# Designed miniproteins, single chains, continued (3): the designs that were tried, part 70

Each design is a single chain, and the fold is of that chain. pLDDT is the mean over its residues in the fold that is shown.

## One batch from the design tools (miniprotein)

Design m10419
Fold by ESMFold2-Fast:
Structure m10419 (fold): chain A 96 residues (1-96)
Amino acid sequence: MDPRVRAVARAVERLLFGEDLPRPDARTEEGLREELAELLVAEGVSPAEARRIADEILEAVRARDASHPLLVATARELGIAPEELLQRLQALLDSL
């Protein structure tokens, strides 16, 4: 498996299903983007690449693109449908 896809899947899993509540400063779209980038850095991604990946994911969610290659690969790694992953990420954004 691509190490990038594994890092993204782990970061997204923590973001959506982690036991810790998001910090109050992360209750904005920008804060959510920074939290996702921090989770990617924790998985070994460089800070610059982590920000790029976080932006790519949020853009795909805003576009409602369940066919985006990164979302498809991440959903497969998590064992869910790409449409379900998109719905969960959209619900998280809508909760901010």
Scores: mean pLDDT 75

Design m10420
Fold by ESMFold2-Fast:
Structure m10420 (fold): chain A 69 residues (1-69)
Amino acid sequence: SMEDIQRKIAGMERSMADVERGRAQMRQALEEMRRNNADPLMQGVLRLMAGGSESLYQIIKDKIEELKE
Protein backbone atom coordinates (compact mmCIF):
# COMPACT_ATOMS: atom_id res chain seq x y z
CA SER A 1 0.00 0.00 0.00
CA MET A 2 0.97 3.66 -0.31
CA GLU A 3 1.17 3.91 3.49
CA ASP A 4 3.61 0.97 3.66
CA ILE A 5 5.76 2.51 0.92
CA GLN A 6 5.87 5.84 2.79
CA ARG A 7 7.01 4.08 5.99
CA LYS A 8 9.76 2.24 4.10
CA ILE A 9 10.96 5.49 2.50
CA ALA A 10 11.06 7.25 5.90
CA GLY A 11 13.11 4.40 7.40
CA MET A 12 15.52 4.40 4.47
CA GLU A 13 15.95 8.19 4.64
CA ARG A 14 16.91 7.86 8.32
CA SER A 15 19.45 5.13 7.44
CA MET A 16 20.77 7.32 4.62
CA ALA A 17 21.34 10.21 7.07
CA ASP A 18 23.22 7.86 9.44
CA VAL A 19 25.44 6.59 6.60
CA GLU A 20 26.15 10.18 5.46
CA ARG A 21 27.26 11.13 8.99
CA GLY A 22 29.61 8.13 9.03
CA ARG A 23 30.99 9.06 5.61
CA ALA A 24 31.69 12.63 6.75
CA GLN A 25 33.52 11.35 9.85
CA MET A 26 35.63 8.93 7.78
CA ARG A 27 36.57 11.67 5.26
CA GLN A 28 37.60 13.95 8.15
CA ALA A 29 39.68 11.18 9.76
CA LEU A 30 41.43 10.40 6.46
CA GLU A 31 42.35 14.07 5.90
CA GLU A 32 43.63 14.27 9.48
CA MET A 33 45.78 11.16 8.93
CA ARG A 34 47.20 12.65 5.71
CA ARG A 35 48.12 15.90 7.49
CA ASN A 36 49.83 13.97 10.33
CA ASN A 37 51.74 11.71 7.88
CA ALA A 38 50.10 8.60 9.33
CA ASP A 39 51.03 5.03 8.34
CA PRO A 40 50.04 4.34 4.67
CA LEU A 41 48.45 1.02 5.73
CA MET A 42 46.08 2.80 8.13
CA GLN A 43 45.20 5.32 5.41
CA GLY A 44 44.48 2.40 3.03
CA VAL A 45 42.12 0.79 5.56
CA LEU A 46 40.19 4.05 5.98
CA ARG A 47 39.95 4.47 2.19
CA LEU A 48 38.44 0.97 1.90
CA MET A 49 35.93 1.74 4.66
CA ALA A 50 35.00 5.03 2.96
CA GLY A 51 34.47 3.21 -0.36
CA GLY A 52 32.17 0.70 1.33
CA SER A 53 30.09 3.45 2.95
CA GLU A 54 29.81 5.24 -0.42
CA SER A 55 28.44 2.04 -2.01
CA LEU A 56 25.95 1.60 0.84
CA TYR A 57 24.78 5.22 0.50
CA GLN A 58 24.21 4.75 -3.25
CA ILE A 59 22.26 1.50 -2.69
CA ILE A 60 19.93 3.21 -0.19
CA LYS A 61 19.51 6.23 -2.49
CA ASP A 62 18.66 4.04 -5.49
CA LYS A 63 16.12 2.06 -3.43
CA ILE A 64 14.42 5.25 -2.22
CA GLU A 65 14.16 6.50 -5.83
CA GLU A 66 12.76 3.10 -6.91
CA LEU A 67 10.09 3.19 -4.18
CA LYS A 68 9.06 6.74 -5.16
CA GLU A 69 8.30 5.52 -8.69
Scores: mean pLDDT 75

Design m10421
Fold by ESMFold2-Fast:
Structure m10421 (fold): chain A 100 residues (1-100)
Amino acid sequence: PKKRLAERLEEIARKVLEDPRSDEEQKREARVALALAKLLLGESEEEIKEYLIKELGLSEKEAEEIIEEAKKRLKEMEEYLKKNYTKEEFEEDIERVEKI
């Protein structure tokens, strides 16, 4: 599941970055999505930073800002998954008590 999500994020990000019609905001979002995909695949922050600087031509500061945003989005995704798990378990407990 994580690998498929990462592959999809990388595919979308590359298409946006390669499209000359993409504006700076779209390119920024694509860079964040690419960094998020790499985090999901277990790449280190240092490896992601080197990639953003060498392959995408970002400054060290810009690369760090992209990584921090990607880390924030990863945390939000993990919190969303935790809430969905709690809801499903709660529904199972209700079904057991009230015998649907």
Scores: mean pLDDT 73

Design m10422
Fold by ESMFold2-Fast:
Structure m10422 (fold): chain A 77 residues (1-77)
Amino acid sequence: SMVQLSEEQAQKLREEIEQALALLDAQPLPQLSPEENAALRAKLEEALALIDQGRYGEAADLLFSYLAELQKRLDAR
């Protein structure tokens, strides 16, 4: 993996993902369609599952790649 995380960094990432999921459940992001909000939630949940499996680099790579692609799509609007 291009990204390497310590266990401490992985725990912080986990906490940030859990916070992001809680915020999305309370209020979807208005700049995203319902489908895009659902896709973002699914990717956050997938990253949590990878962290739970000890696959920290894969979790980070998945999220950072997805968020970078999403940001590029939003910037193109």
Scores: mean pLDDT 81

Design m10423
Fold by ESMFold2-Fast:
Structure m10423 (fold): chain A 90 residues (1-90)
Amino acid sequence: MVREGPLGEPVSVRRDPSLPVGTVRLLDIDTGLTFDYQVPSGLAPAESRVGRVFRVKMADGKTVAAQLIAIAADTPETDENLLGEEVELP
């Protein structure tokens, strides 16, 4: 059992200080391209959701299937469904 919290997981860039606050980095699974998405609420999904795929509705009305790969470092987390419906992968 871990007695001390995991300090700075170097392989898991769940929080990216280069991202603006309220922004997440998503990987479009259809194109293989990454893009930065500004969350309208200014909040982020829990770090435990990094690596999961969501059906994200963009501001222009386009819906994309995208994997959450990073969260802005100083963004507060929430358990709310911020990015759209989560796609359960095996």
Scores: mean pLDDT 69

Design m10424
Fold by ESMFold2-Fast:
Structure m10424 (fold): chain A 101 residues (1-101)
Amino acid sequence: MLDKEIDEAMELMERSVDELMLSNKERIPLSRLLEQAEWFIEQGRKAEAAGDLATAARYYAKAAELLEMAASRTKDPKKKQQLLKKAEELRKRAAELEAKA
């Protein structure tokens, strides 16, 4: 029983590593998605500080979309949950600002 579980775990890990390496080469790297999300969060904060609530809402919504894409590519369940929570917070903030705009 234990030997079977170890073999299955090793096969899953090897396949996950290969899939991650291929995805990083052929698509926008996960690190780049996170960098872009942080840039949009910063632009949203600047727009909000300037009183442009509609523009701030659009930037936060775009940042949330990028974080959701990053979460879909993340194999670590803890990191995935953190990214999804941050995306949800940004979507709520965007909705609040859009309602006030």
Scores: mean pLDDT 74

Design m10425
Fold by ESMFold2-Fast:
Order: structure tokens, then C-alpha cells, then sequence
Structure m10425 (fold): chain A 92 residues (1-92)
């Protein structure tokens, strides 16, 4: 089902984030929290991903952008692969 497929996609994204987390901490120590929102749009049937990163107040704008791009890249790759395996279209 689409719900079962979404569960697999969420699990793949969470795994990718966990595996990347040590590298993330080493490169971008200002990262406090990463939040992922993954859903299937009922109007289009497309998988949608939103990534939010919480930073220490002293984190530079450049480091925020780099950290967000790092997380987005790793999670996007995992979501794209899992969505393809599930036969669901992905909207990046």
C-alpha cells in the first residue's frame, strides 16, 4: 500500500540521516537538530520531502547553508532511491 511504501521511505531517510550524522557533526558542529517531513501528496501521488535544521545562534550563514545542503543531499538520495523501489514518483 502507499502507507506501507511511505513507511519504508521514512525508514530509509532516517537511516541515511543516522549514517551521515557523525560526518555532519564533524563538519558542522553548530547543527542542534534535524527534522524531516516526508509525505505523499494526495492530489499528485508524489512523495514530498521537507528538511529543517536547527542551529546554534552563533552559526554563520555560510555554515547553515552548507549544513542544510549536506543533509538535503544525503536524505534526498535515500528518499529518491526508496521512492523508486516503491514505484512512487518523487518531487524534490
Amino acid sequence: TAEDALGRIVAAAARALQEAFEELKKKYPGVKRVELDIRVDPATGRVRLEVRVEFDPNTSPEEKEKALNFVRQRVDEAVRAAAAEAGLPYEP
Scores: mean pLDDT 81

Design m10426
Fold by ESMFold2-Fast:
Structure m10426 (fold): chain A 62 residues (1-62)
Amino acid sequence: SKQKLHEQLLEIIRKATDAGNKAAAEGKAKGLSDREIVMLEVDAFGDAFRKELARLKEELLK
């Protein structure tokens, strides 16, 4: 149903946000610049979002 899809998409956003936050925390621990930390956060979010969305698409095709 559309409601289940909406809940799955929100969960993907949460997982991507967590991945971004983890990358930002690791960057801070390594003493990276604010700019480098922001780039790592954005890249980690995008990578996690893309991978989770691809998994969802595969599950919907089965």
Scores: mean pLDDT 88

Design m10427
Fold by ESMFold2-Fast:
Structure m10427 (fold): chain A 100 residues (1-100)
Amino acid sequence: MEELERRREEIERRGEELAKRIEENPISPELVEKALQEFKEYVYDFLAEKFGISKEEVRELAKKEPEKLSEMLREAATEEAKLDLQEKAVELVEKALEEQ
């Protein structure tokens, strides 16, 4: 219980720090696109592992049945999983800023 609260506080603190850095030095559109693509691949891996299917099957669902993929993401989005995804998003933004 308390661990999830501490993770939330840490993510919020890192996010606020990153927001200030981005305001002073905006991330290039190319690096934003790269970060979004890496996050998308991470989400596909997450869903593949969570539902016991291949990453290729997740990619196929995203292309042919996007509504089913959205439902799967909603079902997989526990509080812990949401924090894992938020931490990955923050990590990728930090990496993009370091590449500038």
Scores: mean pLDDT 81

Design m10428
Fold by ESMFold2-Fast:
Structure m10428 (fold): chain A 62 residues (1-62)
Amino acid sequence: VEELADRAVEAAKAGNWEEADRLIREMGQKGDQLEAEGKTDEARKYAILEVAARVIAVGERF
């Protein structure tokens, strides 16, 4: 969970927006899968980290 978020943030800081966007999307997909399996608490953690990574990536882009 934290590993994908850290990698997305590092990619954004390096100016690699394509990699950051890709990793953020991967987090969203994993969150959806966990929710489908009834792992609501884990799915919520992925959703929160996805939103946080997106906010940080947008900030680094500007």
Scores: mean pLDDT 75

Design m10429
Fold by ESMFold2-Fast:
Structure m10429 (fold): chain A 110 residues (1-110)
Amino acid sequence: MKSRQEILRALGSRGVDPSSITQSDSYFRQGNYKDAYDILLQSNPNIGELIESLDLPLDKEETTNFAKDQSSRGLSSLVSSVLRTEGKIYQSKGRNDDAQFLFNLADEVS
């Protein structure tokens, strides 16, 4: 998965308003993902396409910690499915090492 911090950093580099980035980060830290995204969307109507166009490095530590945390909450099947889907996306972009990491992590948490 693309790291939240790397996404916000890349958006800032592309001219997204720093105030919107700061507010979005605050909402993410509170677990309010909808409001975090809505703040970015209000400033940039094409934010979804912009995020999807980002070719950011995979944050392996953040992804591993997220997968293990969600698995401990009984969401292992859902997390495994998400990781396999993201792995296929990275593979389609030629990022085979990142894809293989995601497939291996999906198998570990299943």
Scores: mean pLDDT 68

Design m10430
Fold by ESMFold2-Fast:
Structure m10430 (fold): chain A 92 residues (1-92)
Amino acid sequence: LTEEQALEAELGILEIQLAVSKIAFDRAVKRGDIEGLEETKKFLEKIKKQVDELAQRARELGHEDLARDAETLSNEAQKLIKEVEEAIEKLR
């Protein structure tokens, strides 16, 4: 297994985790579940941190395509964090 393949696999896992977070967000909003939204936000913040670390490592190793894909995923996580925060504020 190459280091590039290992980074690509880790990015794939983070993409799945973000997709699961989107489902959790939709369900929590539908139920008015503030606690579920707070937990979803914490999970998204962890995903963003791991994605940002992966992007930096990919760039340092010269895998610019993987770094760009990770940066895209980081931006998606940040947008969803903002949506979760807005949903929490609206339900309070």
Scores: mean pLDDT 89

Design m10431
Fold by ESMFold2-Fast:
Structure m10431 (fold): chain A 106 residues (1-106)
Amino acid sequence: MEMEIQRARILGEASLGMALIAMAVGKTSVENHVKSKDKLEEARESIETARRSVELALENGEKLAKESSPEASEVANEVIERGRKESEELLKEIEELYEKAKEEVE
């Protein structure tokens, strides 16, 4: 049981960590590379790819939680909720940066 809880936490955090890294790369792309209209489209594709990666990680985490013991499910749901909040905050920051870049590009 305790080992199962630890595995659920580690796997959940690893999956969400990879998705959050993709989001951070997307943010850096918007900040450093959006200097023209064509780069805005490229940045949007990167943001959408990162968003889909987070959605997939959360879906996989929810499936793992549902198939786990009650104790492991509780831990998995805590990781999922934290990851959802962190990804929402980061996505909002990326969208705000994108809108500013869009306003500066004719």
Scores: mean pLDDT 68

Design m10432
Fold by ESMFold2-Fast:
Structure m10432 (fold): chain A 97 residues (1-97)
Amino acid sequence: REEAIEEAKKEVEKVAKELKVPEEILEKAWKIALENTSADTLLDKIAELEGLSDEELEARRANFEKTLANANPEEKKKLLALTLAELAVIEIVKLLE
């Protein structure tokens, strides 16, 4: 878990540096992502952005749960890191508006 969090933060810091994001914005976005990091939160954000129906969102949630149940520890770590990084980037974009 700690390794996944550290990996996600490195990726987010790299993106923030390339986009010249202020350190204050990066720290705020990271804190929000860490406090709200879950597959459900990410799926809800994606559904809102893509205009998915409740039925499509439920189908994607079921597929994610099935994938997670069959994932080995290394795959679970990668999924957590990806989820956290995606949430942090979304919060950076939201704060930069």
Scores: mean pLDDT 71

Design m10433
Fold by ESMFold2-Fast:
Structure m10433 (fold): chain A 96 residues (1-96)
Amino acid sequence: MLVAVEITVRGTPEQAREAAELAHKILLEKLPNVRASGIVVMPDPEDPELAIAVVQVVADATLEEAEEAAEEAVEEIKKKFPDLKEISYKVSEITR
C-alpha cells in the first residue's frame, strides 16, 4: 500500500535545511520500497529570518512502518536541533 510521510520543520534557514536533510536520510533508511522523495525549503512568509522545510517521502509500506519511521526522524531532529521553532509530521495512505 502506498503511504506518504511529510515532516515539517520551522527554524533558521540553516537549521531548517539541515534538520530536513537529516529527517530525509532517516526516512530513506527506515522505509521500505521508497517510490519518491524530496525536500522543499521556503522562507517563512510571517518571518523573513526563518524558513519552513518540508520533507516528503512516498513508499510502499504499512501505516505502522511509516509512523515508526516518522517518529524516529522527529525524535532525532529534536535531539540534534533543540532550537527549532516547530516540528510536525503527517502520515497518510495514498488511495487510488
Scores: mean pLDDT 85

Design m10434
Fold by ESMFold2-Fast:
Structure m10434 (fold): chain A 89 residues (1-89)
Amino acid sequence: MEKEKALKEIKELGDKAVQLAAEAARYFVNPKDKEKAEKFRKEMTELVQKAIELAKKYLSPEEAQKLGTEINDRIAEAASKAYEEALKK
């Protein structure tokens, strides 16, 4: 039960971090919005940190590392895509 609850929370934190990463990337396109971009990036980093801490507590070290890598890869992909799309406008 606790492990299933932790997995659900980790997924929710990861999904939110991906959304914040994309939003931060859109703001980075305009130098005037740099402070907003940095705020969203900080919030994203805090969510990722919380997700990794939950993973380390309830999952094996190998599973936690794999999950952390997966979240970071999703963040990088979402941010890159959002940045490229924002540059076209």
Scores: mean pLDDT 81

Design m10435
Fold by ESMFold2-Fast:
Structure m10435 (fold): chain A 73 residues (1-73)
Amino acid sequence: SLPSQEEIDLALAEIYGVIAAKDGNPEKARELARRLVERGYSREALQAFIDAIKSRGNTEAAKAAEEAVDEAL
């Protein structure tokens, strides 16, 4: 069977987190977080995005993403 929309969103959020972590730019991470909120990503998917950045050692980018999520929710 095909994945649920939530499973797809979780996987995409992790991919966006990996991309943001590789870029290492806090402002880009903040902008990506805002876009995910605007597109209706769940709290779980937003957390997966943040955790993916954090797990790769980019603490400033992860903090920027967390702040953007908190401001938008």
Scores: mean pLDDT 86

Design m10436
Fold by ESMFold2-Fast:
Structure m10436 (fold): chain A 106 residues (1-106)
Amino acid sequence: SMKEKLLKELRKLLEELREELVRLREAKDMEGARRALQRFSLEADELIENSGLSEEEKSAIRAVIGELLARAWAILTDESLSVEEARERLEELIEETLKKLEEILS
């Protein structure tokens, strides 16, 4: 189905984003992290727009992605977190995001 295809493509982008953000956080490359989140946002929006879903379904997915981006940036910029703590929180956030997307796209 169109929903299954979109979920698979978004899952792949989220997994790639997680790995990239962890590397950038370890390198203390915050400009790279901002660019990675912006690139992900644009790629995700293109997949959503081209999915053939209703505007209501697209809006729901965009809301989930928007929350992910805001929360990921908050984790990445939290100087009180160790690299390992930031990694764990990013991994949890990606898993939570995937579950929300599965609920919308089921």
Scores: mean pLDDT 89

Design m10437
Fold by ESMFold2-Fast:
Structure m10437 (fold): chain A 90 residues (1-90)
Amino acid sequence: MAEELVEKVREAAKRAEEEKAILVVVAPDIGEEVDQAKVDAALEKLRARLPPGAKIVLVVLEIHSEEELKALEEVARELQPFVEKQAAAI
């Protein structure tokens, strides 16, 4: 459900802010399976670019409808200032 997906992302963003962590959201396109190998590779590259001790809050989502994709795009856009603010603090 779109609401549950948005709530998961918002909850992760709140946790990332509280822990001074970087929020990473991974979602494939509609009907595509989450490729764990791609997620792991992206996360490894991100960790290599972060200072020692930096924390990451990871959210992996599967999109099954156009409405869920739209909701995710909207919440991701709203959360961009949080992610940028956190990156600037590091």
Scores: mean pLDDT 67

Design m10438
Fold by ESMFold2-Fast:
Structure m10438 (fold): chain A 97 residues (1-97)
Amino acid sequence: VLETLERAREVARELGDEGTVALVEELRELVEKAPEEEQKEIEPLVENALRSLERAKRLREEGAPELEVEIEIGVAEIALAVAIVVLRKALEKEKKA
């Protein structure tokens, strides 16, 4: 998960999307505190986010309309936001016996 998050951060920075970079950094902090089971649960969401960011980068390089690039970035942001919510809830439950 952490390696996929680092790659997602790199691609987001290349795209100049500070919002996505901030989401990746927040999710990284939560992953470091989360149990291994919950880390595995959100791994597909992080992989989906990376895939969407890589598509956004390719679309921009190919000269596609900016709207298509923005849609792929938006998909990545949604996936990261869902992963953040999942880990926050898991950490809240961990505090209760």
Scores: mean pLDDT 81

Design m10439
Fold by ESMFold2-Fast:
Structure m10439 (fold): chain A 101 residues (1-101)
Amino acid sequence: MKEEAIELFKKATERIIQILKESDDPNAEKAIEEVKKVGEEALKRIEQATSPDELRAVFLEAFREIAKIIMDYLDLDSPAARRIFAVLEEAAGELQRLLEK
C-alpha cells in the first residue's frame, strides 16, 4: 500500500509537471517550481507516514496545495488546467481504492 501510494503520487506529480511544460502558459515555469517544492515535501512526509490516515492526509493536503497553485497561476478555462484537475481527481480516487484494501 505505502509503496503503491508513493508510485501513484510520483506519477501524478510528473504528469502535472509535463502538462505545465507543454501548456505555453507564461506562468507555467513558476507553477512548475512551486509544484516541485510541494511534491518533494509531500513525498518525504508520505515516506515517513506510519498510518493509512496520515498517508491519506498528507497526499490530499499536497493535492489541495497543487490545485491552489494551478488556480493562482493558470487560466482555469485552459486545456492545461482542466487536464491537471482531471489528474488530481483520478489520483485521489485511486488513493481511496488503495486505502480500502
Scores: mean pLDDT 83

Design m10440
Fold by ESMFold2-Fast:
Structure m10440 (fold): chain A 71 residues (1-71)
Amino acid sequence: MLSPVQQRALQHELLEGLKRLSPEQREALLAELEKKGLIRVDAAGNITVLARTLEEAREIGRLLREYLEKA
C-alpha cells in the first residue's frame, strides 16, 4: 500500500509531467489513466491519484514516460 507521502509525490510528478505535454497528449494520457482506474478527473479539472499499490504507481510513471518520450 502506498503511503500518503508516496501518493503526493506521485501526484506532483504527474502534474509536472503534464505541463511538458501538448494539450492533445495531456488529454490522451489522462483518458488512458482514467480507463485504467489510476486517476480521477473532476468537473473542475482537479486530478486525484487513485493508485494504492507500487504496481499501480509504476504504471502511472511508465505511461507518463512513454508520452514524454513519444515511445
Scores: mean pLDDT 80

Design m10441
Fold by ESMFold2-Fast:
Formats: C-alpha cells, structure tokens, sequence
Structure m10441 (fold): chain A 71 residues (1-71)
C-alpha cells in the first residue's frame, strides 16, 4: 500500500492538537517538522505559531509528507 502521513493536508488553529499517523511503513516512522525531529508516529503535536509547516515521516528508505497550515 502507498506510504501516507495523515492528515496529508490540514488547516488548524494555533493551540489546536494535530494527531499524526503513518500508514504503509514497515516500522515506526520518525516525524520531522520543518526538518526538526519531534517524535514517532502516532504523535499528537500542538503548533504555537501561525505558518505553513512541512511534516515528514521517515523509516529507512520510506518517506511520506504532509502540509499543515496553522492560522
């Protein structure tokens, strides 16, 4: 099955919880927000600043991305 980081795209408010889940990965996927490691999926994170964030899940050669817009 295809590699997916959920939500693939979302718009949330500052202080709103976002639960990131990874599908199709062989093992636990490490999650990065704008290049900084924040943990492993499944992971709930809260954004404290408005902006557009690139979220990446990685496990070895497996890669999936998500775009989170925070307003």
Amino acid sequence: SDLVLNPKEATVKVGEDVTLTASGFKGPAKVYVNGKEVGEAPLTITFTKPGTYTVVAVDGDQYAESIIKVE
Scores: mean pLDDT 83

Design m10442
Fold by ESMFold2-Fast:
Structure m10442 (fold): chain A 67 residues (1-67)
Amino acid sequence: SVTEALHALAGEVLPKLEEKIAAKDYDGAIKILEEFIERVEAIPGESEAKEKAIEDARGAIEYLRSL
């Protein structure tokens, strides 16, 4: 399912994202989030969970760009 694919992808990506944020490597964190959005968009099917994941990631990018 889309939800299972999103969960698996988040589990792969979140530790890398956390490492970059902890190091204050905001450019690296933004790059990881941009790659996450591309990978979410590549998951076949439409769902609210998919749309929310993309929206949350875009919001995080905007926040990190403000730092």
Scores: mean pLDDT 83

Design m10443
Fold by ESMFold2-Fast:
Structure m10443 (fold): chain A 95 residues (1-95)
Amino acid sequence: SPYAEEAARNAIAGDGKGAVEHASRMAALGPDQGAIEGTHAAKEAAQAGNKRGMTALGSVSAAAFRGEDAETAYRAGLNALEGKQSKDPAAAPPA
């Protein structure tokens, strides 16, 4: 969708906030479609070397997959972009 393309474009350009804003609109498409499009946007950001954009878009995609609303997904992306911890500290990677 145009939201996924615009999110990826903004992430590649270094506009992480703009990328997250467009990605949150993808979350409004529902869990399946929002997660698919968010994952594609995150892959595009990763390919461009934008690690922060990839992490932020990945957080939005995860929120969409959980069926969270667009506002919650947007906040998850912003928190990831700012380097803030996820809402669930128990979801930390095994190490």
Scores: mean pLDDT 66

Design m10444
Fold by ESMFold2-Fast:
Structure m10444 (fold): chain A 86 residues (1-86)
Amino acid sequence: EEAVERAKRHADEAERLAPTDPQRASRHVWEAILAAIEDPGAREYASRAVLAYDKHAASPENQARIAESEKNLDKVKKRVEEILKK
């Protein structure tokens, strides 16, 4: 029941659950983060769990950040089109 072993198990569960049950996956992500707070050696597993969740679940905060990035890219694209108007 070392923190590193616990983090690894929760990271594995988060990776498996993220595509089908993001809410349950988020619990395992949080457990991996808590283990990384107890033992810095667990940080690798915590980051792996967070990455898996982000790829499949996209939290509301991450979805808003992605939408903002897309709007910024559209703004840049429109400005380039205005400059190259020929």
Scores: mean pLDDT 69

Design m10445
Fold by ESMFold2-Fast:
Structure m10445 (fold): chain A 71 residues (1-71)
Amino acid sequence: DLEAAKEKLKAAIKEKLPELYEEYAEKLDKVKNAEELAEVRAEAMAALAAKHPEYAEHFAEMNARIQAELA
C-alpha cells in the first residue's frame, strides 16, 4: 500500500531527523505513485546517510520494509 509506505518513511524521518520532518512530510503528501515515492525516498535516505552515516544499516532495513509494502 502506497499510503502505508509513505507513513513508514514519515515516521522514520520524524524519529531520526525531526528537523527534516516538516519538509519531507510535505513532499510525501504530494507523492501520487510508487515511482514518485522512490524518488523522495532516495533523496531522504541520501540526506540521512550524509548527516548520520551510523544509521545507514537501519535505513537499508527500512527501505526493504517499504518495498514489501509496495509489493
Scores: mean pLDDT 73

Design m10446
Fold by ESMFold2-Fast:
Structure m10446 (fold): chain A 80 residues (1-80)
Amino acid sequence: MEEDKELVEKSIKRVEEIRKEIEEYPEGTAAAEESLEAIKKNAENMERGNLRQGVSYSSASSILSVGAETEARLVRRRAE
C-alpha cells in the first residue's frame, strides 16, 4: 500500500544517509558497509515484493530504521 511504500522508502533513504556518514570514517568502513548493504537490500526487496510479503510492514520498517540507526551509532562511537 502507499503508506507502507513510504515507510520503506524512508528507511532506504536513512540507510543512504548513514552510508554518507560512514564515507567520512575510512577506518572500519568495510564492516559497516556490509551491514548497510544488507539492510538496504532488505528494504528494496520489501518494496519490490510488497504483494508477496506476509510480514507486517510497520514492524519491518521499524526493524530497518533501528538497524540503520544502530550502524550510525557504531560509526559515531568509532569517531570517539
Scores: mean pLDDT 58

Design m10447
Fold by ESMFold2-Fast:
Structure m10447 (fold): chain A 85 residues (1-85)
Amino acid sequence: SEEKKRQEEIEKKTLELSEEILSKAFEKVQEEAEKNGEKDYEKIQKRIEEEILKEIEELRKTANEIELKALDKIEDSIKEGIKSR
């Protein structure tokens, strides 16, 4: 069915975008932490979450419908993770 194919495309795009977003956010925050001597785990984790949400917002500007659904899933997962802490 077209719905099944669409869900498979969303899941694949979610994995691809998650890897890209997480890698970029982690590298940026790690570089900032090393430069500033930041050792507070909670502050570093909050900065990673902020950079993830910022990267999602930037990607939304050029995203197609499948990519927008993938980004929604990534954002929801991050926000749920924050709430469960």
Scores: mean pLDDT 83

Design m10448
Fold by ESMFold2-Fast:
Structure m10448 (fold): chain A 68 residues (1-68)
Amino acid sequence: MLSREEIIERTREEGDRIVEQAPESKKQDLRDTLERMVGALRSRRDQLTPEQVRDAADSILATLESLR
């Protein structure tokens, strides 16, 4: 099982990939969404289980995919 920190870092890496593959007109909005959602997840990290962090991470990536 990945640690909470590893899950968050991998989410950021995958999110960065989604942003880079998006049209130029959407890249900034997707970047801002990624940073905001990852920041919110990090702020709650101590209060979440690794499973809850994984679920939140999957939700972040799904949100970015829906917006591109």
Scores: mean pLDDT 81

Design m10449
Fold by ESMFold2-Fast:
Structure m10449 (fold): chain A 72 residues (1-72)
Amino acid sequence: MLKEVLDSVDLPLEVGEKIALEMLSNPDRYFTVRELAEKYNLSQSTVSRFLRALEKAGFVEYVPGKGYRAVK
C-alpha cells in the first residue's frame, strides 16, 4: 500500500505524500529525480530511493530517457 512505501523510505511522511500526489495527479507527465529533488529540497539519492519504492509498489513506472510517471 502507499503508506508502506512512504514508511520504507527515510523522508518526512508529508513530503513523500506530496510527491506521490503530484505524480498521481499528473499521470501524463514524466518526472525526473533531479526535478523532484530540487522542488522538494531533498537529495537526489533520497528521491531516487523513494521513486524506486513507488515503482516496486506499482504506483509509478520508469521510462529510460524520459523519467518516472504514474501507472494508469
Scores: mean pLDDT 77

Design m10450
Fold by ESMFold2-Fast:
Structure m10450 (fold): chain A 74 residues (1-74)
Amino acid sequence: SMEEIEELLEKAISELSPELAEKARELFKQIKESTNPGEQLRLLLEMAVMAREAGEEKALELIAQAIEKFEESV
């Protein structure tokens, strides 16, 4: 569900540095404003890449769970 995805993304953002958390919140806002599943998935993957490149393993795991929940819902 979208509620579960939002909860996972909020937890992921809380694990990030302040600078990365700000960027992740902007991506999260775009995900919520989008009605296109392909665009939403692209934005989720962008968040995952950002967390991976920053070495934020806990955030990456939570984002990966959000992606799995998203794919189950579409």
Scores: mean pLDDT 85

Design m10451
Fold by ESMFold2-Fast:
Formats: structure tokens, C-alpha cells, sequence
Structure m10451 (fold): chain A 112 residues (1-112)
């Protein structure tokens, strides 16, 4: 729907800004964009009753957080990356956070 497309466009804009904050090594700005995206995701899922549309949003968020984790790993210190995972743990299931953490470790190893 046009409304869902508008939400996705806003989320994409926030992702682009988060990636730029990571490239600039601006941890506080990056964390604020991540929190805003997670807040919008929670609000969207609270209002959406169509299971297919919910599933698409959940997949998109998974891809988006993976993209942010990839850029964070390239640009931020290990200590700052742990601060991001602490924030994610406040919003996401532990299994999801652990999966993103293992992917980040693999990217670091492949970079070396």
C-alpha cells in the first residue's frame, strides 16, 4: 500500500543516515538512528495485522541491521561495537542479537 511504501522509504532514509554515521565514526548519532528505526519498526508491527506485510517488514529490518553491523565493524572499535549490541539487546531477542554478533565476528575475520 502507499502508506507501507512511505514507511519503508522513511526507514531506508534512516538506514542511509546510519551508514553515514558509521563511516564518520559517530557512535552517538549511529545509536540514535538505530533506536529511531527500532521504534518505528515496533510501531509498525503494533498497528499491522496482515501477516505477509509484517513478515516483509521483519525481513527488511533483519537485512537493514546486518548492513549497519557490516559498516560498524569496518569503521568502529570493538568497544563501540559492543555498545551497539547492548542497545540492540534492549529491543531484540537474544537469539537475533547473538546471530548478528556472530556475523560481525566473521566479517572482522574475513577482513584480516
Amino acid sequence: SPEHQAVMAKMQSLLDQAIQAAKNKDLDTLINYIKEMLRLHDEFLARETDEVTRGVMEIWMGVTLTSIANEAVKNLSEEDIEKIFKVLSEYLPQVTVDHLRERAKKILKDKE
Scores: mean pLDDT 80

Design m10452
Fold by ESMFold2-Fast:
Structure m10452 (fold): chain A 55 residues (1-55)
Amino acid sequence: SSVSEAQQPLRTLALDLGWRPTDVPGVTPEKLRTVPSLPQDRLDQVIQQYQDLLS
């Protein structure tokens, strides 16, 4: 289940942003891109980790 492992960096960032625990399992790169105060470099790093784990 490499997809579940790939989701881990996204879930960690969502928790750091104060998302509800119930919303964290549904986190996607697209949802994180909608966060207006998220630093672009942090977003890019987490999405890159996600992509690397999917490859």
Scores: mean pLDDT 75

